# Ledger of designs, part 68: designed miniproteins, single chains

Each design is a single chain, and the fold is of that chain. pLDDT is the mean over its residues in the fold that is shown.

## One batch from the design tools (miniprotein)

Design m2366
Fold by ESMFold2-Fast:
Order: C-alpha cells, then structure tokens, then sequence
Structure m2366 (fold): chain A 85 residues (1-85)
C-alpha cells in the first residue's frame, strides 16, 4: 500500500494516489495519535531532508532511484513513529 502510494505519486497519478492515501489514512492517524511529539518531529525532519533529493531525482528522470529513496525514508519515518508508541 505505501509502496503503491509512492509509485502513484511519482508517476503523477493523482486518482490512484488519492485512493491509496484514503486507505492509509486511518492507520497513519492512529500511528500519529500514539507517537511522541519528539518522534513526530524526527519523522517530519527525515521527510523534509529527503524531499529536495527526491525532487531532484524525479527532475533528472531517475524515477526508480527517487522511488527507492522515498520508500526508504517513509519506512524509516513509520518505524520512528511505531517505536515511540
């Protein structure tokens, strides 16, 4: 589900990304509610630090590398949130 959302977002498939995000929302909302403020900030910082690099890779036509980086960063962010709960 998360991998599919990242793929749809990189491909610019707004409808597919929206449907997948809707399915993921309840799980993410529960995760955020259980996480500490420190974990939420750490996860946000990881995503913010990775965003310029992901955008650069997409602009360069390196979509497979952008997808791998995005997936890795999102998994790390989720892990931080889960471990703080």
Amino acid sequence: LLDELIEAAIAGDVEAAEELAEKLKPRMEKLYAAASPEAIEAARQLLEDARPRIEELVAAGREDEAKELAARVFREAVKILEESA
Scores: mean pLDDT 72

Design m2367
Fold by ESMFold2-Fast:
Structure m2367 (fold): chain A 73 residues (1-73)
Amino acid sequence: SAKEAAAQYMAEAIRLAREGGDVDEILENVKKAIEYAKKLPESYETFVDDLIRAIENANPELGKKVEEIAKKE
């Protein structure tokens, strides 16, 4: 389901960010998480806020890039 896909991509992005993984791979998972979250409009805003906060806690500079991606999407 879109909800499960969004959660899985979000979890992978957060895991990679915490492990100091490749920035492009982190952002790819972020974009996929947001794409699936868009199919769930009732929870979209909360999902994106949680994603941004989690990535920012792991890497503050990446948090800003995730926020920019969310605004473009």
Scores: mean pLDDT 83

Design m2368
Fold by ESMFold2-Fast:
Structure m2368 (fold): chain A 88 residues (1-88)
Amino acid sequence: AAREAVRRALEEAKKALEAVRKGDIEEAQKHLEEAIRYLDEALRIEPSPHVRQALAEARAALEAVKKGDIEKAQEELEEAIRYLEEAL
């Protein structure tokens, strides 16, 4: 259950990163919100330092997207993806 939620969060985070790279801010926000939902689910099932850090980075990426800070959004998303891959 937790591993599946982490995999779904990773997939959504990768889609958000691709949307940010394309300048599609609306799609980036949508995929980031889905990634955050799956990360919250994963943490409720199995508390993990890697998942907790990925959630923090994903939330930071969402705030950066909302502010139009594309470089920071990419940086935070790449960090979230690294933590999620380490959690798998």
Scores: mean pLDDT 86

Design m2369
Fold by ESMFold2-Fast:
Structure m2369 (fold): chain A 91 residues (1-91)
Amino acid sequence: MAAALAEMRAAAEYAEGVADGLIAESEKAVEETKKPEVAAEQAKNLQKGADGLRELAKLAEDLGDTESAKKLLEQAKKLEEKAKEFKEKAK
C-alpha cells in the first residue's frame, strides 16, 4: 500500500513534465509536415495519453491520494485540449 502511493505520487510528478514534452513533440511533427493525416495521428496519440492519465487518476483516488488524482486529471485535460486542436487541423 505505501509503495503504491509512492508510485502514484512519482507518476503524477512525471506526468507534469511528460505532458508538456509530448505536446511539444506533437506540435513540432504537425508544424513540420503540415499534413492533415499527421495531425489526426498526433490527436489520437494525445487522446490515448489523456485516457491513461485519467485511469491513473482513478487509481490515485482509490488509494486516497486526491492531490495526485487532481494533478493527473489536470494533465489529462491539457492533452485532451491539444488533441481537440489537432483534430480541427485534420479536417
Scores: mean pLDDT 78

Design m2370
Fold by ESMFold2-Fast:
Structure m2370 (fold): chain A 80 residues (1-80)
Amino acid sequence: TVYSRTITVTVPEGSELAGKTVEFPVSVEPSSGVKRVKVVIRDQDGKVLAEADLGVGESATLTVTPKAGETITIDVTAEV
């Protein structure tokens, strides 16, 4: 079975996070029952900023540098 979730984050204008690197650590725990996770981070125009495709026991840290006023989307797809 495949599950998908989207997280949307808007960076406020004048935010201290604008122009700074933001880290998104992702891991697939062997005990989770999840076989694969795909994570895609996109800007407001749909451009891929970072992605990872992880199997059981794998981990990755995705990094993005958001712009002020920018909306980023994090799409997570999990296979169990």
Scores: mean pLDDT 74

Design m2371
Fold by ESMFold2-Fast:
Structure m2371 (fold): chain A 58 residues (1-58)
Amino acid sequence: SKSLQVLESTPFSKQCSAGNEAKLRDYLRAGQYDEAAKLAVAEGCDVSALIEEFNQER
């Protein structure tokens, strides 16, 4: 297109803090995958790899 429009689903660059990562791991250990996914989406954390690791350990 001529307008060179930029479409961004996340206009704000999110970063996963150490505290949020610790909470993610706590949820995964408790089997709270829904809560872990919500936290990851809200904070921009990569939870998919962590979920895979925890699922493989089970």
Scores: mean pLDDT 64

Design m2372
Fold by ESMFold2-Fast:
Structure m2372 (fold): chain A 69 residues (1-69)
Amino acid sequence: SSMLQQRLQQLREEMQKVIDESASKGDSETAKKQTEELVGKYLPQWSDEEKQAAGDAAGDAVKRRAEQK
């Protein structure tokens, strides 16, 4: 249980860094790809559809932040 909690915490921290960096650059495509990669590494049991949805959500978040000028 604690190992899974630690892995999920690390995933959240890494995803947040990806989103923050990508938002600063306005690079939603990199945010999507890096989020999909991180989810694949930390949550390999997730379906490809679930991993893609996580990537899409990160890309959309970056696009929304880039539009707030």
Scores: mean pLDDT 79

Design m2373
Fold by ESMFold2-Fast:
Structure m2373 (fold): chain A 100 residues (1-100)
Amino acid sequence: SSSAREALIKALDRAIALLEEVRARSTDPAARAQLDRVIALLRQARARIAAGDLAGALALVDEAVALADELEARTREREAVLAGASLTAIRLRLRLELRL
């Protein structure tokens, strides 16, 4: 539905903002590179949701969740933990919309 896509986009925008805050504070080049990859995947997922491609968005979010799990272990930042939880919730919401 239109309202479900709008909610998913809003949730992704929040997750991206949290990860950008972590990136701004990160001094570890490896963590920064991982953050850039996760943020890029989430921006692509956002574009897919806007286009109505929820299955394509789910694949991108699944990849972002896997990378974010490793990042959370490295940074221990509150914003990274909150972003990880948000991504897990977004993934569940996408699966429900796809009736998986």
Scores: mean pLDDT 82

Design m2374
Fold by ESMFold2-Fast:
Structure m2374 (fold): chain A 95 residues (1-95)
Amino acid sequence: GSDAELQAIVDGMRARELADVQARADETIKRLEEGAKKGTPEQAKKYNELRDKLRATLAEGQALAADPQTSAEGLRKIGDAVDEAEKELEEIEKK
């Protein structure tokens, strides 16, 4: 019946959401790495610590997203991590 069509729509939406969040994560990591190269030694340390935290959380979120039972949790975890990293990056840039 309709179940296969509904599943395909849900899978398509999840794939788009994951792609969008991964693109944001990649851009955030790039900004953190560029900040570390251009900043003071103290700023570089903060950028590198934030990058390493984000990478660790992304790895956990990606593992969850790969499992159909936890895919929604994984997507949310990656999104929350990127949002927090963007906020912390802005705070470092304002100082």
Scores: mean pLDDT 80

Design m2375
Fold by ESMFold2-Fast:
Structure m2375 (fold): chain A 75 residues (1-75)
Amino acid sequence: MKIDKEKLKLFIKEYLNEKLSEESFEALDLDKDGILGEEAEKALKDFEKENNLEVTGELNKENLEAILKVLEKEL
């Protein structure tokens, strides 16, 4: 499967929209650094926990594939 970073970004923005300011969203540029800010990492861990995934807070291949599968069901 192709890992679609754009879908992941949209989900992170949608999920974190209630928790992050606009300035924090700019800091979440996954294409630029590949590193999540602390707020995005916490939200990713919460998402992983809520969906019974391994809680790592890391954007590795396995977590990305699992997140995308959840997004395909929710979107």
Scores: mean pLDDT 56

Design m2376
Fold by ESMFold2-Fast:
Structure m2376 (fold): chain A 63 residues (1-63)
Amino acid sequence: SADELIEAIALHDFRAAAPDADPELLRRIAQASVRDPALAKEALTALLAGDEARALELADQGL
């Protein structure tokens, strides 16, 4: 489906941007990107800044 393709592409890109991040958190951010790509980008930005708790909070808001 289109949603599955969007999630898969987002997850691939997020893994490239944050290779040392928790893979489950990256998956949650990728899932959030299907409904809210701006929120997912904010979550990834927080994760790259080292704020894992904020990244999780933002990802959960997109689900």
Scores: mean pLDDT 84

Design m2377
Fold by ESMFold2-Fast:
Structure m2377 (fold): chain A 68 residues (1-68)
Amino acid sequence: AQAAADARGAANLPVIRWTREIIEELEKRFPDAPDDVILTAVSHAAQVLRQGGTREEALEEAIKVVEK
């Protein structure tokens, strides 16, 4: 039971880490953006990562959401 949870956790570790990096990058690039916009952008980035996308693809998607 715990071994299956650990394997799933390891597979999701990049998603958690890269999501944090994307938040920091968005706050750095768009310091005047409201928190709600940053959170929406991060949610889109997290979806890209969960679907097997790269960190770069996730960041590009997040930037597009903020720049709309």
Scores: mean pLDDT 72

Design m2378
Fold by ESMFold2-Fast:
Structure m2378 (fold): chain A 75 residues (1-75)
Amino acid sequence: AEKEEELKRQKKALEKLLEEMDKEIEHLKKNNLEKMKELVERMKKEVEEALKNKTPVSELVERQQELLEEWLEEQ
C-alpha cells in the first residue's frame, strides 16, 4: 500500500513534468529553437531513465532545474 502510493505519486509527478516538457518542445518547435528543443528532449530522456532507475523525484527535479539553468546561462 505505502510503496504503491509512493510509486503512483512519483509517476504522477513525472507525468506532469513530461506534460510541461511537451508544451515547451512545442513552443520551441514553433520558434525554430533547435538547441533548446534538444535540451528539453534530453531532459525528457532523463525523466524516462529516472523511472527505470527509481531515482527520487526531488533529485530528478533538482537535476532538471540545474540543467535548464546552466543552459540558459550559456545563452
Scores: mean pLDDT 73

Design m2379
Fold by ESMFold2-Fast:
Structure m2379 (fold): chain A 93 residues (1-93)
Amino acid sequence: SKLEEIIKKLEELTKEAIEAIKNNDKEKFKKTLEEMKELIKEAPLPEELKEAIIKDIDNIEKKYLKDKASSDEIIEMVEILNDLIIKALEAAK
C-alpha cells in the first residue's frame, strides 16, 4: 500500500540520518532531513501536524549544524520524531 511505502521510506531516511551523524557528515544529514520534509508534505496527515513535524525537523537540523546538542541527543531526537510520525500515519488508517 502507499502508506506502507511512506513508512518504509521514512524508516530508511531515519537510518540514513543516524548514519550521517555517526560519520559526522553534516551535508548528508541536511540532505536526508530535506528528503524527510518532502515525504511529510506528501503524507496523508492533517496540515497542522505536517507543519509541526516540519518545524521539529528544522529545529533538529539547526541544533546539529550549530553544535548545540551532542550526537547522541540528536540521534534520540530523530528516533523520537520517527516514532511519532509512524504512529500518526498508522492512526490515519
Scores: mean pLDDT 85

Design m2380
Fold by ESMFold2-Fast:
Structure m2380 (fold): chain A 95 residues (1-95)
Amino acid sequence: MMDDYRTGQRLYRQGRYVEAARYYRRTGDEYSKTNPRIAGYYYRRAGYYLYLGGRYREAARYYERASDLYRQAGDDVRADEYRRLADRYRRLDRL
């Protein structure tokens, strides 16, 4: 997870925030079959980088997916947190 975080930070520093988001999304897809909590973490990171890039609708979709995955993992607190972030980012896209 720390190595994934550093890779994402490196891509972002290079102005490659979309690639950082794609990297995290792909890794989340790999974990979705074995560990929903880890998959949710990676989808949350993808949404974060899309948010930083101003792509609010796409960020909202990834936060919604993270919320669903954390709920499947029994982490209702994080699920509720990320659903609220998704709702906020969907509103930003419409402004």
Scores: mean pLDDT 80

Design m2381
Fold by ESMFold2-Fast:
Structure m2381 (fold): chain A 103 residues (1-103)
Amino acid sequence: ILDEEKDDFSKLALDLSKKGLESKDPVLSSVLNSTALLMAGMSGDEEVKKKVKEDTKKWMLRQAKEALEKGDIETAKKIAESSKKMGFDETAEEIRKLIEEAE
């Protein structure tokens, strides 16, 4: 990967992460956040990787809260499991506590 391509990956990662966080469509948000994480990884920029991970954590927490507000505990559990698989242990634990409060 060339330095020019790395800069493009950084810019794309940040743009997609922002759009994913702002999107109201859960499927589109999931695709945007997943692509942003991949682009951040390809950029090799640790600050970009950190920001995209933090934005993805915020998105997962919002999705879990929305699911619980609708009474969809099973979806919130799946989001917590996905968060844990991605290494977002603190976010997974926060979602798990919200699930316990909703039960």
Scores: mean pLDDT 79

Design m2382
Fold by ESMFold2-Fast:
Structure m2382 (fold): chain A 93 residues (1-93)
Amino acid sequence: SEELKLEAEALRLISDNLKKVAKTMDPKDAQKLLQAADLLEQASKHLENGDVESAQKYVDQAVKIISSSSPEAQKAALKAIKEAGEKLKEKLA
């Protein structure tokens, strides 16, 4: 569906932004953000194939990694998510 395509694109945009912000972080924080980004990339691919349940599992894993990260990494991740959301809104306008 078009809705699943938009959700998959949102996850991919968040993944891309997490990879970008990881480049500005300490190696330990960078590794966690890159791991979360890879999980969101997997979630996006599963969602594109209609595997909503598998996509949810990957999203849950990414959230757990971010939530267990440093306060600085969590703040950076939230900013990356917000910026991805704004970019998606611009595409829908």
Scores: mean pLDDT 86

Design m2383
Fold by ESMFold2-Fast:
Structure m2383 (fold): chain A 85 residues (1-85)
Amino acid sequence: MNAATTLTLEPNSSATLAVTPGSTIEIEASQAVTVSILNANGQIVATKSIAPGATDMTLPASAAALEITNGSATTPTQVTISASA
């Protein structure tokens, strides 16, 4: 029993979510977003640019959180994160 998490990111804002290390997730974004993968110490391990639409990714074993940034100056972005099959 786990529902997808949906976020609304205001222009030039970011949100941080806890994630399971080594899991595969799907990120669905209405606009292009930047995803930074953080370890348990809050350090950036990797950064990815994600195009609008659905993108799957497998998180490294060091991943503890994701920071999702809406780089748009004018447009809010809706982001849905779910466990991938």
Scores: mean pLDDT 79

Design m2384
Fold by ESMFold2-Fast:
Structure m2384 (fold): chain A 78 residues (1-78)
Amino acid sequence: MSPEEEARGLAEYLASLPDDEAREVLERIADMFRGAGADEAAEYVRRAGKAILEGDLERAEEYLTRAIRAYDAAVAAA
């Protein structure tokens, strides 16, 4: 599955959740990425979360795609 397809599915899932639950899931993903040393990916997840709460799903998909790519790059470099 492409990063773009993964980001779309994740954005749609998060948008379907209550705001509090979406925030908790996003914080867990960001913490997981930071724990793996992928700080750039965690920052993109934070930006995606803001976009989801603002109802901007297109922007959220963009940031989540960047987060997935940054995470994959960090894991490949380790």
Scores: mean pLDDT 82

Design m2385
Fold by ESMFold2-Fast:
Structure m2385 (fold): chain A 90 residues (1-90)
Amino acid sequence: MEKLKEALKVAEESVEKAKKSKDEEEQLEHLLEAVDAIEVALKHIEDEEVKKKLEELIKKAKEAIDKQDIEGALKAAEEAIKVIKEYLES
């Protein structure tokens, strides 16, 4: 539980930094940090359906980052964070 909450916090902070950054390279770096934190959170989730959904969102975020699609990467990362929050509330 604690490791999952810490990973969620890191992901949220990284997404916030990406949104506040005016430099595209910095935005992509922070989005990659957010995806890494989401992958750490995935390791501490026991629900198979939640895991599968997060794996799909991680894949979408990574593909967006590779294409330098900041908006797409932000949407995928924010959706993954929402999934983790909903899991913690259940």
Scores: mean pLDDT 85

Design m2386
Fold by ESMFold2-Fast:
Structure m2386 (fold): chain A 74 residues (1-74)
Amino acid sequence: SPRDEEERRFLGAATDRVVQVAVDGDRRGWSEREILQRMLDVVDEAIAEGRARGLDDAVAELEGLRDAIRASLA
């Protein structure tokens, strides 16, 4: 369905942004903690966007990623 394609495309774009934080942070000499914190910011922004657009499946996947990042910061 068009919604399923939108969900997959949105999730793909959001995960690409998270990966890009790691690449950019490593090049800039950020600590692992700084990279993880910025990844968390990007995921939180993506969750807010996904919720506003009603992309419930993509939001659920991003919430799982957020929980994993939070666990890595503990």
Scores: mean pLDDT 89

Design m2387
Fold by ESMFold2-Fast:
Structure m2387 (fold): chain A 99 residues (1-99)
Amino acid sequence: SIAELLTQQGAKLNEAMAEAKAALEAASKGSPAEAKEVGAKEKEKLQQLADEAIAALDAASRGAGELMRQTKEHALRELDELTAAVLKALEAKAAEAAA
């Protein structure tokens, strides 16, 4: 069913988002350059998984991917905000250490 497919694909996106958050938390102990690279890689992974989910849903039922597009936009925005926050904190810490 479409509901089962939505649940399955949603679970994959939620797992990828949890992995992205864990990777950014680990990168928050490193350099700004490392955090930026981790954020970019995790964003690419989320985009690919979301696009695959949208394609699978649309193939199963025309227009069924629309809810997943909204989930994609929200997840990517949250990841961008988290990456920016980590970068800002690391840059502030580096500036304080240099003073």
Scores: mean pLDDT 85

Design m2388
Fold by ESMFold2-Fast:
Structure m2388 (fold): chain A 77 residues (1-77)
Amino acid sequence: MVEEKVKEILEDEEKAREFEEEVLKKVEEFYKEKGPETPLEEFFEWLEKNDKELAEILKALLKHNHRKHQEIVAEER
């Protein structure tokens, strides 16, 4: 299920935007609850406790984005 949702987000621009908005809303809720100076590492732990599925999807997307970033950097060099 998580893998299928990740694929949908990667292939569907509208779903990607919806997911980005959902993540940004969760980040805002996290900082409002924990404080704006809270480390990003605690965000993933907090998200996993509050929405484990969203946390897994986000981790998978960040892994894909990291690989994509490496490809862009290699292309520019």
Scores: mean pLDDT 70

Design m2389
Fold by ESMFold2-Fast:
Structure m2389 (fold): chain A 69 residues (1-69)
Amino acid sequence: SMEEARERAIEAAGDANAGLTERPTPEQLEAMLKAAEKAVEEAGFKVKSVSIEEDAGGDLVLKIEAEPA
């Protein structure tokens, strides 16, 4: 499901950022995006877009747009 693909993408992004401080570097953000994209594709979806944005509270939000493969 899309919800499962999203959950896997969040986990993969978290794993790519493992061992770092709460504020990831630009290089780490790039690694997180690549990991999330791969996780969505492995879940059977085609990635249209993946981005990480900082919300008004300073929290990082992973945004994924995907379609069934």
Scores: mean pLDDT 69

Design m2390
Fold by ESMFold2-Fast:
Structure m2390 (fold): chain A 84 residues (1-84)
Amino acid sequence: DEKAKELIEEAKRKLEEGKRLIKEGRELLKSEDKEEILRGIGLVLRGVGLATQAILLAKKAKELSKNEEIKKEAEEIIEEAGKL
């Protein structure tokens, strides 16, 4: 369970960072400045990549643990990341 818990914590960190980057990127996409729009695209792509990593880490944690609380946290991460 310790290894699965570490995967959940890493997934949470990547999801939090991914959410921040996507939010920042989406704000830049509202700009009329081409350079800001391009930066916004880059941030959204990076954030989506982090969200994907969070999903994979959470899925691995579910595979490694029979603990119902860890499985629930993993499912919450997958659901939240999937909304990004």
Scores: mean pLDDT 88

Design m2391
Fold by ESMFold2-Fast:
Structure m2391 (fold): chain A 75 residues (1-75)
Amino acid sequence: SPAELERLRMRRLLYRAFAGSSRYIADRMKKKYEQTGDQSQYDLAEKNRKTAEQLEEEVRRLDEEIRRLEAELAS
C-alpha cells in the first residue's frame, strides 16, 4: 500500500541519520585514540563503527523492500 511504502521510507530516513551519527562518533573517537593512546576511545570507536555497519545493513534491506513495493504498485 502507499501508506506502507511511506512508513518504510520514513524508517529508512531515520536509520540513515543514526548510521551517519554513529560513523561520525567512530571517526572522532578513532582520531582521539591516535592522539592519546587511550584504549577507552578505541573501544568507543569500534562500538560505534559496528553500530553504523549494522544500521547501514538495515538501510540496504529497507532499500530492497521499498524497491519491491514500488514495483508492485507500478504493476
Scores: mean pLDDT 89

Design m2392
Fold by ESMFold2-Fast:
Structure m2392 (fold): chain A 70 residues (1-70)
Amino acid sequence: SKEEKVSEIEKKITDLRAQGDADIEARRKKLKEEGVSDEEIERQVNFDREAYDGLIEIYRVTAELGIERE
């Protein structure tokens, strides 16, 4: 059903967001262990977060358009 497809999209978005958060935290930890400055870590983490937000938005819009079209 359409409701089931919407639920699947929401679950995928939740999973993508959780994966993005985990990747960002892992990267922050790795950069800190490698002696990267706090300023550079913040810059890279912000870039990664914006990239994940963009990917999630593209997925959401594309998936929702696929449901609404039919």
Scores: mean pLDDT 81

Design m2393
Fold by ESMFold2-Fast:
Structure m2393 (fold): chain A 80 residues (1-80)
Amino acid sequence: MEIEERIKKIREVVEEARKNLDKLSESQQRAVRANIKGIENSIEMAEVRLKKGDYEGAKRYVETAEKQAEILQKILEEVK
């Protein structure tokens, strides 16, 4: 439940980034898309770990995705 709420918040950050991609330069768009892909991969791994009952492993992947989402938000703020 807690991990699911955290994943939801991360997905909201990713969706906001996607909505603002057209406002960025081509090089910045590539960087943001790469970061989004990394976040999505981390979330997928967290969900896999949750299905296996590995709450600790899932939490570590969510923490990684949260750090990547913070970097994504910073990039968007710097180019706005």
Scores: mean pLDDT 81

Design m2394
Fold by ESMFold2-Fast:
Structure m2394 (fold): chain A 62 residues (1-62)
Amino acid sequence: SAAEREAAERAARRGAAATRAAGGSDQQVKNVYDAGLRAWEAGKGADGANLAAAGAHSLAQT
């Protein structure tokens, strides 16, 4: 649904913003955003997008 797609995009953007705020590189920020959107495109829903973005953000923290 459109609402679920918007929720997935918001989750991906929140993860990317958190990664940038934590000092992540442009590549790390992109990876977090892409991870969220790829999870939604794979049929994992908005919750899957949120989990994927959060996981990628966690991996970007060293």
Scores: mean pLDDT 82

Design m2395
Fold by ESMFold2-Fast:
Structure m2395 (fold): chain A 85 residues (1-85)
Amino acid sequence: SAAREEERRRRAEALVERAIDEALAQGELAEQVERIREALANRDWADPLAQGYAAAVEAVEEGMRNVEEGGENAEAMREFLAALE
């Protein structure tokens, strides 16, 4: 359903944002992360970093869908997603 897909996307965005926050806390990629956030705030989808963020969210969403459906690599995806939380 559309509601379930929207929930999955929001969860994927939350996981990606947590990974970004952890990278910032460790002092890694801070400049790149700030540029991604700036591009997103300005809706500059032509920016490669903003495109990278969108691709990461989509990949996490697909991983979540694969886990839900019990597909191939579901176990590995479940482990990966747990590590991000």
Scores: mean pLDDT 67

Design m2396
Fold by ESMFold2-Fast:
Structure m2396 (fold): chain A 81 residues (1-81)
Amino acid sequence: SMEDELLARMDEIMREYGRKLKKAKTVEEMEKIREETLKRLEEVLREAERQGASPATIRAVRHAIELARALGDREIEEFRA
């Protein structure tokens, strides 16, 4: 379904995000990866809204955006420590 495709895309973006953060060597690179990932997730959210996805699917994508922010912040803090 359209919703299954949106959720699969969200999952792949988040998986790629984790891989990219692990390979990052500077705070600047981590911040860029975080910004690019958030932009991609926001594009999925806009597509979900445009296609009339269920409230549950929209909430899942919004939650992924929040998790991506938190993960990025944590990784940057750990790198600085």
Scores: mean pLDDT 88

Design m2397
Fold by ESMFold2-Fast:
Structure m2397 (fold): chain A 85 residues (1-85)
Amino acid sequence: MEEIEELIERAKKIIERAKTVPDKKLSDDIIQSAQLYIDQLKELEKLKKEGKISDGEYNHLLGIIKKGIDGLEEEMKKLEREQQE
């Protein structure tokens, strides 16, 4: 439960950071991707509560979403570094 909350908060922070990106197309794409991960995390929690997903499947899908969020954070760090140069 804490892990899903942490990932949702991380994705929300990515959305706020992406709003500072001067390239509107890149900003919009990052925001859309982060929003999709938030929606997927909420659906995953719902499936877990309803008993429609196993612990193994839940952990597997959660791992995939984590990698996606990590990727967006790395992209944001790269864009922020390029703005400092």
Scores: mean pLDDT 82

Design m2398
Fold by ESMFold2-Fast:
Formats: sequence, structure tokens, C-alpha cells
Structure m2398 (fold): chain A 68 residues (1-68)
Amino acid sequence: SIGEMIEIREKIEELEKYKSDFEQQVTADLQAMEAAGAPEEELQAFRNKASAELSAIDQQIEELKQQL
């Protein structure tokens, strides 16, 4: 139905905005952590968690796009 397609498109837009905001926040947080002298192990752990979250978001977006 057209209503179902609209709902899916809205979810994709929400996820794409969340991804964009999340990427900006990750960049800012990493810069702040580096400026504060966080050890490399903490920086790498943060990057790994961020990468996993971004991959999960990308997968959700792709799955939703397949439903259109």
C-alpha cells in the first residue's frame, strides 16, 4: 500500500539522518578523546564500536530499501 511505502521511506530518512548525526558525533568525540590524551586502546575500542553501529545502520537501510 502507499501508506506502507511512505512509512518505509520515513524510516529510511530517519536512519540516514541518525547515521549522519552519529558520524558527526563520533568525529567530535574522537577529537575530544585525543585532546584529553585518551590511550590508543580506548580510541580503537571507540572506533570499533562506532564502526559496528554504522554497519548495522547501513544494513537496516538496505533491508528497508529492498521493501520499496
Scores: mean pLDDT 89

Design m2399
Fold by ESMFold2-Fast:
Structure m2399 (fold): chain A 80 residues (1-80)
Amino acid sequence: GMPTSSLEEIRAFLSRAEEQLEQILSIPDPEERLIYLQIFAQELDEIIRLSRERGDEESVRRAERLKRKVEEEIQKLQAE
């Protein structure tokens, strides 16, 4: 689901985020996998923005680290 504005919901999203990335990476169709990675990157951008507004530096760093992994996977798909 889309991230919400509360810190608890942001942290709940991040707690499942690595599992969500693993599930996306298991999609066999590279075009479908790219679409879901792009959606996930947008969700992480929202989490980063909301976490910054809340002053939760830990959630910002966690989301930025995960977004970097997502961007690396997008780059691999676009390089082929």
Scores: mean pLDDT 81

Design m2400
Fold by ESMFold2-Fast:
Structure m2400 (fold): chain A 73 residues (1-73)
Amino acid sequence: SLDKALAQIKETAKTDPEVAEAFALILYSIALKSGDYENAAKVAETLAEIAEQNGRSDLADEYRAEAEKLRAK
């Protein structure tokens, strides 16, 4: 399931945050292209967590804002 994939990505982010970000971005692109805005929002939230762990708080805030916009669709 997507939730299990995102949990695994979060575990990967603890050791390899750049690799975790790359996998999350692939899932994000797939969800957006398929019109699955709920799943796209979940991936955006995961991207925000990865960005925050990497000290990129501005980017994390942007991903959270995007997730809220996607959930409003």
Scores: mean pLDDT 86

